# Designed miniproteins, single chains, continued (5), part 77

Each design is a single chain, and the fold is of that chain. pLDDT is the mean over its residues in the fold that is shown.

## One batch from the design tools (miniprotein)

Design m18820
Fold by ESMFold2-Fast:
Structure m18820 (fold): chain A 61 residues (1-61)
Amino acid sequence: DTVQKGAKTVQSLADEYAKQGDYEKAATLYEGAADYAKSQGDDKLAEELYKKAEEYKKKAA
C-alpha cells in the first residue's frame, strides 16, 4: 500500500525531528501524513497519525 509506505517515511522523519527536540515540526509532519491518508480513504491510519501529532503538539508547548 503506497499510502502506508509514504506515511512510514514521514513518521521516520518526524521522529528524527522529535529526537532533536523539534516537536513542532514533528507534529506538522504527522498532521500532513494524516491528512494525506484520510484523502486516500485510509481513515484508520489517519486517526493514528492525528493522535501522534497531538502528542507532539502537547510536548511543543
Scores: mean pLDDT 79

Design m18821
Fold by ESMFold2-Fast:
Structure m18821 (fold): chain A 78 residues (1-78)
Amino acid sequence: SRAARVAALQAGAYAVGNVLGAQVAAGEMTDEDVEAARRTLLAYLARTHGLSAEELAAIDAAFDAGYADGVAAGRSAL
């Protein structure tokens, strides 16, 4: 279903955000690099899946949540 596809894309976006957040916390990636990766991901998904603005916003929010969790986990390792 469309809902299952959107949920899978949200899970994928969270996982990407999480990895990138941990890399920023480790000093291995800049905020500019994360912004470029985020834009590339969202542009790809918008182009290939015919998603609504609301669906893209949900995927973007999942990326943000993953990023926040990744940064927090990386900071806890310091």
Scores: mean pLDDT 87

Design m18822
Fold by ESMFold2-Fast:
Structure m18822 (fold): chain A 86 residues (1-86)
Amino acid sequence: MHVEYHGKGVDLFAEGKYDEAIEYFEKAIEIKPNAETLTNRGLAYFKAGKYEEAVEDFQRALELDPNYEKARENLEKAVKKIKEKE
């Protein structure tokens, strides 16, 4: 279940269907939250222009795995986008 929802989210993200990808990543997270799935949903939020939601997911991913480099790098990018929008 979790792996299937995560995989479908990744496929939809690759197709540029970010809102649908977010929905499937959310289903995966409801079953079992992990740093990878949270980071992938954060990336989908970022691509959809939902920078505040992206920041929340990247922060949550780093709470689960503080050494998850992809989450840290993308958190910095999302924070910059929020500051530029203000």
Scores: mean pLDDT 85

Design m18823
Fold by ESMFold2-Fast:
Structure m18823 (fold): chain A 60 residues (1-60)
Amino acid sequence: APGALVRAVRDVVGIGREVVTIKKGDLLEVLKEYPDGYLLARSLSTGKEVVIGSSDVELV
């Protein structure tokens, strides 16, 4: 859900306006949910936005 906090369950290289490296254990805020299990999320450590699979994160 938008505004939810999620944690990366694995290292991921995501694509947004730029390439963003997400490490296992990083926290992200969900900004938008897309069909087919994709999320637009913001990394809390870097502030960068990334499109990531919902299978790559867990709810905190």
Scores: mean pLDDT 77

Design m18824
Fold by ESMFold2-Fast:
Structure m18824 (fold): chain A 55 residues (1-55)
Amino acid sequence: SVIERVAQHDTGLSPEEMREIARAVAEGDEERLRELAERHGLSVDSLRSIGLALL
């Protein structure tokens, strides 16, 4: 999707990594979101926005 392409370009995330983020958002797994944010140098809010856009 266009949203997946934009997120990948802006954040450098792979489609698989974006799906991981979307799953964490869907499950409300705040611990995983924090870990992913730290790993990718992004904020939790940014990852939540990306995940919600992918759902």
Scores: mean pLDDT 72

Design m18825
Fold by ESMFold2-Fast:
Structure m18825 (fold): chain A 72 residues (1-72)
Amino acid sequence: DAKIEKLKELVLAAIREASDLQEAITKVNEAVDKFLQENPDEELKKRAEILKKAIGGSTSLEDLEKTVELVL
């Protein structure tokens, strides 16, 4: 799905721009919320909810990137 691929790219870019884990989590949540607002889709929303829950358990930037790759 092209929308999921685009969301994944945006989220990974947000993580790479962050200077620490807390900033990365914040930027990921902001990118997800903005993308969902612009692209209302049931499957996309469901995957975004799974991603938001999963990233809350991340302990490092590497772990957060791996979580994104697994969910999206």
Scores: mean pLDDT 81

Design m18826
Fold by ESMFold2-Fast:
Structure m18826 (fold): chain A 72 residues (1-72)
Amino acid sequence: DLEEELEKVSKQPREEQLRFLARKMIERAEEELKRAKSEEERELIEERRRLLEEHLDDPEKLLALQRELAAK
């Protein structure tokens, strides 16, 4: 349950909260990848997932990346 997980994470440091959100975005990207209808769509989803995974340990880059991905 996302709400229950969010409640547990809300008591953690901000960097853990950002990692939690990134992990949820990665999970959603994996689900979207399974439903992708075109190779172009699949490549975009894989790129997003890869960038999130690479920056899980850098909260500042993770926040900037989330903002950029949301704008596209």
Scores: mean pLDDT 72

Design m18827
Fold by ESMFold2-Fast:
Structure m18827 (fold): chain A 68 residues (1-68)
Amino acid sequence: DPAEEIAKELEELARKAGVNAEVQVTLGEDGSVFVSVRVYPDSASGAERAAVIDEMIELAKKKAEELR
């Protein structure tokens, strides 16, 4: 549930920025959060892609902290 929501938010952020990304989120038994992001550099420049990845990482970190 929370994992699915985080994954969808990250994918939507990438989509709006023109970056093709696949996101998988897994919640661990100890409350750990594992986030896997696969980026396919199809629609953005290297600099634009890097900026979007940074935004996705920050959002994922924020969401993971909120789950604790």
Scores: mean pLDDT 73

Design m18828
Fold by ESMFold2-Fast:
Structure m18828 (fold): chain A 59 residues (1-59)
Amino acid sequence: QTWTPDAVVYAVSSGRVTVTQAFINQLIANGNAAVRAMFDINGDGTIGAAEQQIFMGRV
């Protein structure tokens, strides 16, 4: 399954998924470039634990 930013926000907001480390890992591995860009806040091409925590707090 390919994840888009809108699909991620919808799935979390609707309660269909819980934002866990496993879910974030799945989004990084199977998401499109826009989904990965949501996590790459500093634009360095690397997604760190701090960036993942920010995402978990925002959705």
Scores: mean pLDDT 61

Design m18829
Fold by ESMFold2-Fast:
Structure m18829 (fold): chain A 78 residues (1-78)
Amino acid sequence: GLEKLRAIFEKQIEEIEELFKQGKLEEALFQAEILEGLLRIWIGVAKLIKDEELLALAEEYLRRVEELIEEIKEKLKE
């Protein structure tokens, strides 16, 4: 069920974006870095089991969370 994993990753991104909107920048960054770590683990799992669809999904969400981390870090400089 890649659909369930996609829903979980999407929900995590939404929660980070909500913290960012609330000005909880340090909490948003912490949750984003945790999600980044989890996505790197999923990439490792996908490579180990040779699941190209899981790999593509995890890499897509890793790119999105890395972009969010950069946005949060830029806001923290303000």
Scores: mean pLDDT 89

Design m18830
Fold by ESMFold2-Fast:
Formats: C-alpha cells, structure tokens, sequence
Structure m18830 (fold): chain A 62 residues (1-62)
C-alpha cells in the first residue's frame, strides 16, 4: 500500500474510533494530520486526503 493510501485508511479508522468515543471534529482532524505527517512526511496531498477521509468518517458516525 502506498504511504498516502495508508495514511488515509489509518486516519479514517482513527476518526471512527474517536467519534464513537465522543471526541470533537477538531480533535479528529488534529489526529488525522499527525497520522498523515508520520506515515507520509512532507506529502501535503496525503495530509489533505487523510483529513477529508476523517471528516467524512465523523459525519457517517455522528
């Protein structure tokens, strides 16, 4: 799996877990950025895609 795809998938899974635990959208977005920066450092598009996936997961869980 490419780093970008891995960052997106892990951020999505984290977002579902955090949303179910009652964390805010801001906390979930922050977590997605950290995950993406760790997995795909310097890839701005990976960070953007991971944040978008996390927001979508939050909307689907809320």
Amino acid sequence: MEARQRAVELSRRAAVTLARAGHSLDEIVSAARVIAEHIAPGDEEAVRAAVEAARRAWEETS
Scores: mean pLDDT 82

Design m18831
Fold by ESMFold2-Fast:
Structure m18831 (fold): chain A 72 residues (1-72)
Amino acid sequence: VSEEELDDEVLYALALIYITLARFAVKKGDLESAEEAVRKAEEIARQIKNPELRKQVLADVESVRKEIEEAK
């Protein structure tokens, strides 16, 4: 399935795209879209086999979640 076809570099890039979209949504006041984008980034992070890359994505996810909570 898709996870087996994607390497960590591709998964990392996709996660960063969703994190960027979440940040953009927060700046626009669209907290619902921000929450969804962050959730997708977290799902992708769980597929990353490299623990350091996974940790970096999860740290960014946590940072965006804090921004969403502060915006509520």
Scores: mean pLDDT 80

Design m18832
Fold by ESMFold2-Fast:
Structure m18832 (fold): chain A 65 residues (1-65)
Amino acid sequence: SRLEGLRIHAVGLAFEAGLESVRVEEVDGRLVVHLETKTDEERAKAEAFGARAAELYGVEVVVTK
C-alpha cells in the first residue's frame, strides 16, 4: 500500500539523520512518526527531520524527551 511505502521512506530518512528512537504509527490512514530525543542536538535534528518529512511525505512528526 501507499502508506507502507511512506513508512519505509520515513524510517529510512530518520535513520539517515542519525535518529535512533523511531516509532511509526498509522492513525486514520495517515502516518505519525514518533522520535525520542535525549539532547538538545538530537532535538534539533529531530525538528529538522520533522520539517523535511512533513514537506516531502505529508507525515506528522512528534518529538519527545
Scores: mean pLDDT 73

Design m18833
Fold by ESMFold2-Fast:
Structure m18833 (fold): chain A 65 residues (1-65)
Amino acid sequence: GSEAAREIGVIFAEALALGEATDGVLTPEQRKEIAERLEKEHGIKFDEKTLARVEALARGVAAVT
């Protein structure tokens, strides 16, 4: 798939895991840990805007699961 498709897949996977493990709310420290982990493990560099999107998706998951 394209690079964008890979990034979207990883974002959804993280959002699902966070929605299940939390109430879908990311602390600033959790955002930093997620960004660092994704860069190290997947080579994906996430800015604040992308992390905010992950948080929004995680809140959606928490609301329906």
Scores: mean pLDDT 64

Design m18834
Fold by ESMFold2-Fast:
Structure m18834 (fold): chain A 81 residues (1-81)
Amino acid sequence: MSKKELEGESLLALLQMAGSIALQMVRTGKASEEEAIEFLEKVAKKVIEKLRELGLEEYVERAEEIKRRYIEEIRRAARER
């Protein structure tokens, strides 16, 4: 991989980790749906901005998909309680 692609993959991994943490906090009752979504949106915004600065448009699309998927899972987990 190019250095930029490696950095892009690292940013996507960071976003996935943030999404996983947010989802687990909702599942364990340690965070509300609103708090978890707000946290994830803030992380995603920073990741997407950095990916755009790097010119990695495909990675921006992947980051937006990761964000959307985790928000859907967070909302589902909150509604099941």
Scores: mean pLDDT 86

Design m18835
Fold by ESMFold2-Fast:
Structure m18835 (fold): chain A 70 residues (1-70)
Amino acid sequence: MVAEAQKVRERYAPRMEAALAAGDWAALAAVVRELGEEVARLLEEAGKLEMAERTREQMAEDLARLAALA
């Protein structure tokens, strides 16, 4: 799981950096949602349901903060 989650984060890092550089909070929110959903799905597939739930909760908090900036 660690290697898979790390690869997912590395795949999304350039998109997050581009959105931040552009000040595109809507694009950043979309990336955060996609990243959070993919990581949560991998955790669910591995049977780590509690970690998946915490990942979704953190994603919701991050999205709420980004919505305040849009």
Scores: mean pLDDT 79

Design m18836
Fold by ESMFold2-Fast:
Structure m18836 (fold): chain A 72 residues (1-72)
Amino acid sequence: SQRRTAELLEAAAERYEAQGQHNTAAELYIRAGELYESLGDRERAIELYRRAAELGDAELQERARANIERIR
């Protein structure tokens, strides 16, 4: 299911974050957030996009911020 895929991506992002792989973690948080957004779980999506914006490079931060603004 899309929800299970989102949960697996979120778990993978947390593992990469713990390993210091910040850009990979940010990309996975964005992917998980996009799936939660498609499921109507806007609160979870915003939470994950905020995590991505804190971890990623300028490109990933821009993508995460754009996604947050789109939800509004």
Scores: mean pLDDT 88

Design m18837
Fold by ESMFold2-Fast:
Structure m18837 (fold): chain A 68 residues (1-68)
Amino acid sequence: SPVDELRAQAAASTDPRERRILGIAAGLASLPEDADLERAARVAGHSHDLSEEETERVLELAREARAA
């Protein structure tokens, strides 16, 4: 699944920051269909001290995985 692909990419990444972004995106993509992904990404970004750019990337990756 696209979510499992994100998890595999996170596990394969040697960059701790990239691992975190991909892992969070996989988590968000696995939320129920009615979940507010924008809110979830904002909350996760705050909790993990992500930049605005990193938070936007998490949201985009989660949306792409969910739509596939």
Scores: mean pLDDT 84

Design m18838
Fold by ESMFold2-Fast:
Structure m18838 (fold): chain A 79 residues (1-79)
Amino acid sequence: SMLAELRAKGEELRKKGAEAFAAGDYETAIKYYEQAAEYLKDDPVKTAGAYYEIAKAYEKLGDLEKAREYQLKAAETLR
């Protein structure tokens, strides 16, 4: 189904984000995680997970305001 294909793409992008994060490329990690969140937007749990990952990458970059923003987005996505 189209939904299964979108979800698979989202998970692939999350994996690429995690690989970039592990390599210390936090800016590239954020880009992949943002794309993953868009593909996963119909799954609140997975979307929230991607937002938490973006928040962690912003913490590593020292952007604590953006980190907090994405932590709140993750919480709001779960209600």
Scores: mean pLDDT 88

Design m18839
Fold by ESMFold2-Fast:
Structure m18839 (fold): chain A 96 residues (1-96)
Amino acid sequence: MEELKKAIENLKKAQEAFEKGDVETARKYLNEARDSLAKAAQKAEAEGRIDVAVRLTLLLMQVSLLIKNGFEDKESAVKTLKKLIEEAEKIYRELE
């Protein structure tokens, strides 16, 4: 799933930006990841993969919350991003 792969790449770039203290760049990559996750969830739903669509929608919601609230604590943001990347990669592997 190309959209999910792009989301994972953007989440990893957001993590690197947070670790470097570049909050604006991290926010841009999080927005790109959110858009890619939305497309991935919509495609999974259209293909009848309801379990995958639900999990992708939950990731989308967590990324959206991180965009709204996550810039107050860099360490918490990085920890959350690592968990989101791990879950996204698990979903991607299940699709192979």
Scores: mean pLDDT 85

Design m18840
Fold by ESMFold2-Fast:
Structure m18840 (fold): chain A 66 residues (1-66)
Amino acid sequence: AAAAQAATQARADELIALLEEALKTVKDPAVIESLRRAIELIRRLAEDPAAFAAWLEALEAARRAR
């Protein structure tokens, strides 16, 4: 079951890298804090592949609802 953990970690690392790039250009403290919270949430979720998958599915459902 290492494959699920590896896939989750790779996806989480990709998302974190995108958010870290955004942090380099953002000057608004509220946006910086929001991005840092998102990075910490993704790191925490990456420790549980099932929780990470459920979170991604919830984001996709939210996008479809708009």
Scores: mean pLDDT 79

Design m18841
Fold by ESMFold2-Fast:
Structure m18841 (fold): chain A 66 residues (1-66)
Amino acid sequence: SAMEEQQKKIDELEEQARRLEALGRALIESSAPGSPEYEKGLYLIEEARRVREQIAEQRRQLEAQA
């Protein structure tokens, strides 16, 4: 059903966000502040934030389905 496909999409996005957060934190923790690796870590955290925004949008759409 459309609702099952939507829930699966939310689950996939949540897994993506967790992976980005884990990689970003690992880079930040293992790198000197201001290094290219540290900056990459910050970018991955920002990417995870955008994925979290997509999750919120998908959840709102799921609630809007009768």
Scores: mean pLDDT 85

Design m18842
Fold by ESMFold2-Fast:
Structure m18842 (fold): chain A 60 residues (1-60)
Amino acid sequence: STRSRFLALGARFNEAFRNQDIAGAEAALAELEALAAETGDPLARGFVATGQWLLDQLRA
């Protein structure tokens, strides 16, 4: 399901971010962005915005 895919991608992003794996976090975020665009879900867009902000902090 879309929800299951979303939760799996969120988990991948969180794990990559926790491990300071920038490439892994970017890959998971890109897939989350694609899913958000596919669904138009405000929750998905919220996760993307938060992920972008977190990744920006990690890359600073």
Scores: mean pLDDT 80

Design m18843
Fold by ESMFold2-Fast:
Structure m18843 (fold): chain A 69 residues (1-69)
Amino acid sequence: MLTEDDKQVLRSADVAEEAARRAEEQGNLKLAAELYEKAADYILANATSPEAHERAEELRKRAEELRKK
């Protein structure tokens, strides 16, 4: 189960994800990929639960997809 600390980390990462989505919508795919990767790195550095790490993996996959374009 997610801890309260993990929830706080995920909320902070959500801000970076929202910025990444906005950059993606504007066609700035490089910036969007960088922001998704930063959000993932932040989660991996600060969260301990497997659920939080799954979230980070999803964000990294999104960044990789954007880099392929």
Scores: mean pLDDT 78

Design m18844
Fold by ESMFold2-Fast:
Structure m18844 (fold): chain A 70 residues (1-70)
Amino acid sequence: SEVEELLKEALEKLKEGDVEGAIELLRKAYELATDPTVLAAIHEALELLEKYKDVEGAIKNLEKALELLK
């Protein structure tokens, strides 16, 4: 899935400290996603990064989301 690949890339960017790159990938994933669970996970990750500056929380959120998307 293109959405899954974008989420994996965003997670990798966050682990490398590229928060802006991760946000861009998450926004692209949000535009392509149709599943409500996936949309909610992406929205929550974006809130953690943009509103709360919580990189660790966003990483944990995306890792859990990726386990559920298979």
Scores: mean pLDDT 83

Design m18845
Fold by ESMFold2-Fast:
Structure m18845 (fold): chain A 60 residues (1-60)
Amino acid sequence: SLVDQVSQTTIEVMLAEARRLGAPDEVIARLEELLKHPPSQRKEELEAVFNELIEIRKKQ
């Protein structure tokens, strides 16, 4: 669906930003795993990783 495509693009952007920020390898690995599956199947993990990246940005 269009929503899944937009979510995939969001994950790709977050993965690039996580790598640029030097996020923990665990966060990067979770984002890479999410890209391999439709976001609708991994909503809980997507929200968790998204919140972790927001917290990393807020603390900088």
Scores: mean pLDDT 71

Design m18846
Fold by ESMFold2-Fast:
Structure m18846 (fold): chain A 55 residues (1-55)
Amino acid sequence: MTPEQLSRQAQQAESQGDNQRASDLLRQAADEMARQGVDPARVDLMRAEAQELAS
């Protein structure tokens, strides 16, 4: 799964009120981005968004 697909699924989960699922999906997206060597700043932003949803 691409980070973009995971991020889109996270947005869908958030729109359904499932913030826990959205957070989990964004964490997976960040991990996938890091695995692919994406800019660390963008990975950090995605992780911050996941943490915010979990709060």
Scores: mean pLDDT 80

Design m18847
Fold by ESMFold2-Fast:
Structure m18847 (fold): chain A 85 residues (1-85)
Amino acid sequence: SKKEREAAQLYTAGEILLIAAELEKSEEDLRAAAELTLEAAELFVEAGKKEEAIELLEKALKRLRELGAPEEILEEIEKKLEEVK
């Protein structure tokens, strides 16, 4: 569906920003990546792809934690993960 394509594109953009954030340790890039991931998860849920939304949120949470994202960003992802479950 169109929502699935949009979700995949947003998720990919978020992954690219996580790679960029690792180079600079930029909170801006980490926050932008988290926001894109949250948008992608929401679109996957709307498309009926709940399991895909859960998987991408779990992967993003792990990567953001490894990159040292602030707890506020991690809590936003964790809250969305609980909402989707």
Scores: mean pLDDT 79

Design m18848
Fold by ESMFold2-Fast:
Structure m18848 (fold): chain A 75 residues (1-75)
Amino acid sequence: MIEEMIATVEREARELGFPEEEVERLLRRLRELASLPEEERREALREILAEAMRLAAEILGLDAEERADLERTLA
């Protein structure tokens, strides 16, 4: 369920120290998924998650290997 995923992403992003404006932007994009057909929704979700992981890596100062591990954990 999208609402449950949004709640999880909000919690994780805040725990990782995302700025409030970035959390708000991420949540807005996730809510937009509700308007997409199921097939397009899956593709858009994967792209949003990849972007969020890249942002998290930048905030945490993760290197390329650490970033790859984070992405694999969410696959």
Scores: mean pLDDT 71

Design m18850
Fold by ESMFold2-Fast:
Structure m18850 (fold): chain A 78 residues (1-78)
Amino acid sequence: MSPREIAERAIAFIEELLKKMESLSPEDQKKLAEGLLSLKPEMDALVAALKAVDPEAGARLEAAVKRLLAYAKEVLAS
C-alpha cells in the first residue's frame, strides 16, 4: 500500500467518523471527543511519518486530523 493510499484511507475514515459523531447523543459525542483528543499524539506521529515519505499526502492527512480535533474541541466546549 502506497503512502498516498494510506493517507486517502485515513482521511476517508476520519470523514466517516465525523458523520457518525453527528448521529450520536450530545453525551456520547463528548465521550468520543475526549477519546479522540487523547489520541492526538498517535495522530500527530502518523502525520509526521507520512510527511517524511510524501509531504503532499501528509499535509492532506494533517488537514483532516486538524478538522477532526477542532470538531472534538467544539463538542467539549458546548
Scores: mean pLDDT 84

Design m18851
Fold by ESMFold2-Fast:
Structure m18851 (fold): chain A 59 residues (1-59)
Amino acid sequence: VDDFAPTPLDAAGTALRVSGVLTDAAARLLAELHPGVRELDLSDAPSLGPAGLAALATL
């Protein structure tokens, strides 16, 4: 997870901005560290592969 950087957009941590490459491992870490996440801003993460999409579907 070299270029993956989640940044909280609200005090409750339910909205995150993600920059860099979102991999399956990075998406799993998001779910583990921020179980209340409901919204993701992927404007800074244009590289989202099939593994990343599958991992996001499980959040």
Scores: mean pLDDT 61

Design m18852
Fold by ESMFold2-Fast:
Structure m18852 (fold): chain A 62 residues (1-62)
Amino acid sequence: SSEEAEEEGRKRVEERREELELMSEGGSHLVKGAVLNTIGDKKEGEEHIEKGLKLLEELEKK
């Protein structure tokens, strides 16, 4: 492998790490929001869903 291949590999790992972090945080907020909505805590549920969607939107913009 060339030096260029190694640099590209490291860059891709770094980009995937950032994507996974945003996806994990966004997903966690969406799941928590859905659970809160199910048990009747709609205000907190909506706030968590909005937070999760915002994080996933940032992921898509990358």
Scores: mean pLDDT 79

Design m18853
Fold by ESMFold2-Fast:
Structure m18853 (fold): chain A 57 residues (1-57)
Amino acid sequence: MNGKRLGEAMKLVNLSNLYMRQGDYEKALEYAEEAVKLAPSSIVARGTLEAARYELK
Protein backbone atom coordinates (compact mmCIF):
# COMPACT_ATOMS: atom_id res chain seq x y z
CA MET A 1 0.00 0.00 0.00
CA ASN A 2 2.66 2.55 1.00
CA GLY A 3 4.74 1.80 -2.12
CA LYS A 4 1.76 2.32 -4.44
CA ARG A 5 0.83 5.58 -2.69
CA LEU A 6 4.41 6.87 -3.01
CA GLY A 7 4.39 6.05 -6.74
CA GLU A 8 1.12 7.95 -7.21
CA ALA A 9 2.46 10.87 -5.16
CA MET A 10 5.56 11.05 -7.40
CA LYS A 11 3.32 11.16 -10.48
CA LEU A 12 1.37 14.05 -8.89
CA VAL A 13 4.67 15.81 -8.06
CA ASN A 14 5.67 15.53 -11.73
CA LEU A 15 2.29 16.94 -12.83
CA SER A 16 2.63 19.81 -10.32
CA ASN A 17 6.11 20.63 -11.70
CA LEU A 18 4.76 20.51 -15.27
CA TYR A 19 1.99 23.00 -14.45
CA MET A 20 4.46 25.27 -12.62
CA ARG A 21 6.58 25.38 -15.81
CA GLN A 22 3.43 26.33 -17.76
CA GLY A 23 2.57 29.11 -15.26
CA ASP A 24 -0.61 27.34 -14.09
CA TYR A 25 0.19 27.68 -10.40
CA GLU A 26 -3.36 26.91 -9.24
CA LYS A 27 -3.30 23.44 -10.88
CA ALA A 28 0.28 22.97 -9.65
CA LEU A 29 -0.95 23.62 -6.09
CA GLU A 30 -3.87 21.17 -6.46
CA TYR A 31 -1.59 18.33 -7.61
CA ALA A 32 1.03 19.14 -4.95
CA GLU A 33 -1.65 19.03 -2.21
CA GLU A 34 -2.83 15.62 -3.45
CA ALA A 35 0.78 14.36 -3.50
CA VAL A 36 1.26 15.40 0.15
CA LYS A 37 -2.03 13.68 1.10
CA LEU A 38 -0.76 10.41 -0.46
CA ALA A 39 2.78 10.73 0.98
CA PRO A 40 2.74 13.24 3.90
CA SER A 41 6.25 12.16 5.02
CA SER A 42 7.78 12.70 1.54
CA ILE A 43 10.23 15.62 1.53
CA VAL A 44 9.85 15.85 -2.27
CA ALA A 45 6.04 16.11 -2.09
CA ARG A 46 6.18 18.68 0.72
CA GLY A 47 8.84 20.71 -1.11
CA THR A 48 6.70 20.74 -4.25
CA LEU A 49 3.72 22.02 -2.22
CA GLU A 50 5.81 24.85 -0.71
CA ALA A 51 7.09 25.83 -4.17
CA ALA A 52 3.54 26.00 -5.59
CA ARG A 53 2.32 28.03 -2.60
CA TYR A 54 5.23 30.47 -3.01
CA GLU A 55 4.27 31.14 -6.66
CA LEU A 56 0.68 32.01 -5.63
CA LYS A 57 1.83 34.64 -3.07
Scores: mean pLDDT 80

Design m18854
Fold by ESMFold2-Fast:
Structure m18854 (fold): chain A 57 residues (1-57)
Amino acid sequence: MSPAVQEAMRRLSEAIAELDDSVPFEEQLEKAKERLLEEGADPEAVEEAVRVMLESS
Protein backbone atom coordinates (compact mmCIF):
# COMPACT_ATOMS: atom_id res chain seq x y z
CA MET A 1 0.00 0.00 0.00
CA SER A 2 1.38 3.41 -0.95
CA PRO A 3 2.26 6.04 1.71
CA ALA A 4 -0.34 8.36 0.15
CA VAL A 5 -3.11 5.77 0.65
CA GLN A 6 -1.99 5.15 4.25
CA GLU A 7 -2.07 8.91 4.94
CA ALA A 8 -5.54 9.20 3.34
CA MET A 9 -6.80 6.34 5.55
CA ARG A 10 -5.46 8.10 8.65
CA ARG A 11 -7.12 11.40 7.66
CA LEU A 12 -10.43 9.65 6.83
CA SER A 13 -10.39 7.94 10.25
CA GLU A 14 -9.80 11.30 11.96
CA ALA A 15 -12.67 12.92 10.03
CA ILE A 16 -15.02 10.00 10.83
CA ALA A 17 -14.20 10.32 14.55
CA GLU A 18 -15.71 13.86 14.43
CA LEU A 19 -19.01 12.61 12.94
CA ASP A 20 -22.14 11.47 14.78
CA ASP A 21 -22.16 7.76 15.71
CA SER A 22 -25.81 7.56 14.57
CA VAL A 23 -24.71 8.02 10.93
CA PRO A 24 -24.00 4.73 9.06
CA PHE A 25 -20.31 3.98 8.46
CA GLU A 26 -20.65 4.12 4.66
CA GLU A 27 -22.26 7.58 4.92
CA GLN A 28 -19.53 8.71 7.35
CA LEU A 29 -16.89 7.60 4.82
CA GLU A 30 -18.60 9.54 2.00
CA LYS A 31 -18.73 12.72 4.13
CA ALA A 32 -15.09 12.31 5.18
CA LYS A 33 -14.07 11.72 1.53
CA GLU A 34 -15.82 14.92 0.36
CA ARG A 35 -14.15 16.92 3.14
CA LEU A 36 -10.66 15.64 2.22
CA LEU A 37 -11.21 16.29 -1.51
CA GLU A 38 -12.34 19.86 -0.72
CA GLU A 39 -9.08 20.30 1.26
CA GLY A 40 -7.05 19.28 -1.82
CA ALA A 41 -6.22 15.69 -0.90
CA ASP A 42 -5.01 13.33 -3.67
CA PRO A 43 -8.23 11.98 -5.28
CA GLU A 44 -6.66 8.62 -6.24
CA ALA A 45 -5.29 8.04 -2.73
CA VAL A 46 -8.63 9.01 -1.13
CA GLU A 47 -10.61 6.72 -3.50
CA GLU A 48 -8.31 3.76 -2.75
CA ALA A 49 -8.39 4.46 1.02
CA VAL A 50 -12.22 4.51 0.99
CA ARG A 51 -12.25 1.20 -0.91
CA VAL A 52 -9.82 -0.44 1.56
CA MET A 53 -11.76 0.84 4.59
CA LEU A 54 -15.11 -0.39 3.20
CA GLU A 55 -13.63 -3.85 2.43
CA SER A 56 -12.16 -4.03 5.97
CA SER A 57 -15.41 -3.16 7.77
Scores: mean pLDDT 78

Design m18855
Fold by ESMFold2-Fast:
Parts: sequence; structure tokens; C-alpha cells
Structure m18855 (fold): chain A 63 residues (1-63)
Amino acid sequence: SKLDEFIAEMRALAATLSPADAAALEGVIKAVEDYYKRTGDEEEAVEIGRRMLAALLRRFRPA
């Protein structure tokens, strides 16, 4: 599913990051999973995750 693929991509990315950045990404995964558990809306859950990830990527970009 799109949700499972998104979570798998996020976990793969977290494995390559510092502990602090990995923790921030785990927060994104939790927010996405919590939204899906409450609403059943996979498309919106992934969209929320993508928006949160975009905000975090500004911090991961090389200077």
C-alpha cells in the first residue's frame, strides 16, 4: 500500500541519519500511523507525512 511504502522509505532514511534526525523522522512515522488509525484515510496520512518530511529535509540539506 502507499502507506506501507511511505513508512518503509522513512525507516530506510532514518537508518542513514544522526540519532537526532532519525528521532525527528520517527515522529513523522508516528504522526502518519496515528492519523491512519484514527481516520482510515491512507492518502491523507501519506500527504501529512510528505509535508512533515519536506519541512525536515530543509535541515538535512548540505549547507
Scores: mean pLDDT 79

Design m18856
Fold by ESMFold2-Fast:
Structure m18856 (fold): chain A 87 residues (1-87)
Amino acid sequence: DELIKNGISESFAKYFLERARELGLSDEQIKELVPVVVTAGRVGVPQNERTVDLILNSWVPGREQELVDRIKNATRGDIGGLVEALS
């Protein structure tokens, strides 16, 4: 709901939720990652499985705001810019 409400595509939201649960994230951890996913979509990175995997692989519990801030500075619209921002 919050992901879709913030303009995230249904397929992107679904893949994110399924992948996060597959990796063993709790509902609380998934909730804390919602702003990260919303920020990635808002800055125009591709809403695909690669973007989800990059976010989840770069995620450190309790440091979601740092990840949001890094994504906000990503180069618009490409996966390389997202990789650079999350490095």
Scores: mean pLDDT 75

Design m18857
Fold by ESMFold2-Fast:
Structure m18857 (fold): chain A 79 residues (1-79)
Amino acid sequence: MELPPEVLEALRLLHETARERIAEEGEVSEELRELGRRFTERLEKAESPEEMLEVVLETLEELGASEETLERVRELLEK
């Protein structure tokens, strides 16, 4: 089972944003660790590409992702 291309693209953006935050902070904060745990749990429970994209979008919002990144994920959701 492989994730749909839209979900993979959204996960790539999430990974990129998370890596930038970790690099800026020099450490993984407790808030980031907790966000990661909730993200994984919610993603495992998602049963559709739309639900998976919503989980990624919500996590990006909590990470403080740029408007450009958020808009890109919203485009994948609305196609």
Scores: mean pLDDT 78

Design m18858
Fold by ESMFold2-Fast:
Parts: C-alpha cells; structure tokens; sequence
Structure m18858 (fold): chain A 100 residues (1-100)
C-alpha cells in the first residue's frame, strides 16, 4: 500500500518533470507530492522499501513542482508549482526520517 503510493508518486513526478508545459509540470508535482505524502502518512513507520519509494516520489515531485514554478507563465502556475514542490519536499523529508 505505502510502497505503491510512493512508486506512483515517483511516476507522476517524473512525468511532470518531462512535461513541456509549466501547467503539466506543476500538476505532476502536486499529484506526485500528494501521493508520496499519503505514503508517508499511511503508517506510523514505513518499511525501508516503502520509505525509499516515498522519498524518491517526494524528490521527483519537488523537481517537477520547482520546474513548473520556474517556467510558469501565470500566477496560478507559480502557485501550483510551488504547492507541488512543498508537498514533494515534505514527503521526501518525512520518508527519510522513517529510515532512522
């Protein structure tokens, strides 16, 4: 369950990072970050495999969100990209702490 959410978050973040439009980049960040955050919050402590998947998902979402914000043409795209980056950062750090 947590592993699948982290892996899906990574897939969405990577798709967003490869997208050509700032909106699709930002959406990949938000979706990927949300899934990775759900992975981290799904259990009190993640297995090492699930924690790694959530960390990688959060990192991919952060990169997609940052890229979307940097390439944004509108304030809405900047806000969406920033939200994705924040969600990705939070998920990656939360997952990393679970690896203690």
Amino acid sequence: KALELGEEGKRKGEEGYKAKSPLDQAKGGVEGGGLASQAVSSQPKLSPEAARAAEEGGEAAMKAGVKGAKEAKTIEEVQLGTAGAIAGIGAAFGARLDRE
Scores: mean pLDDT 82

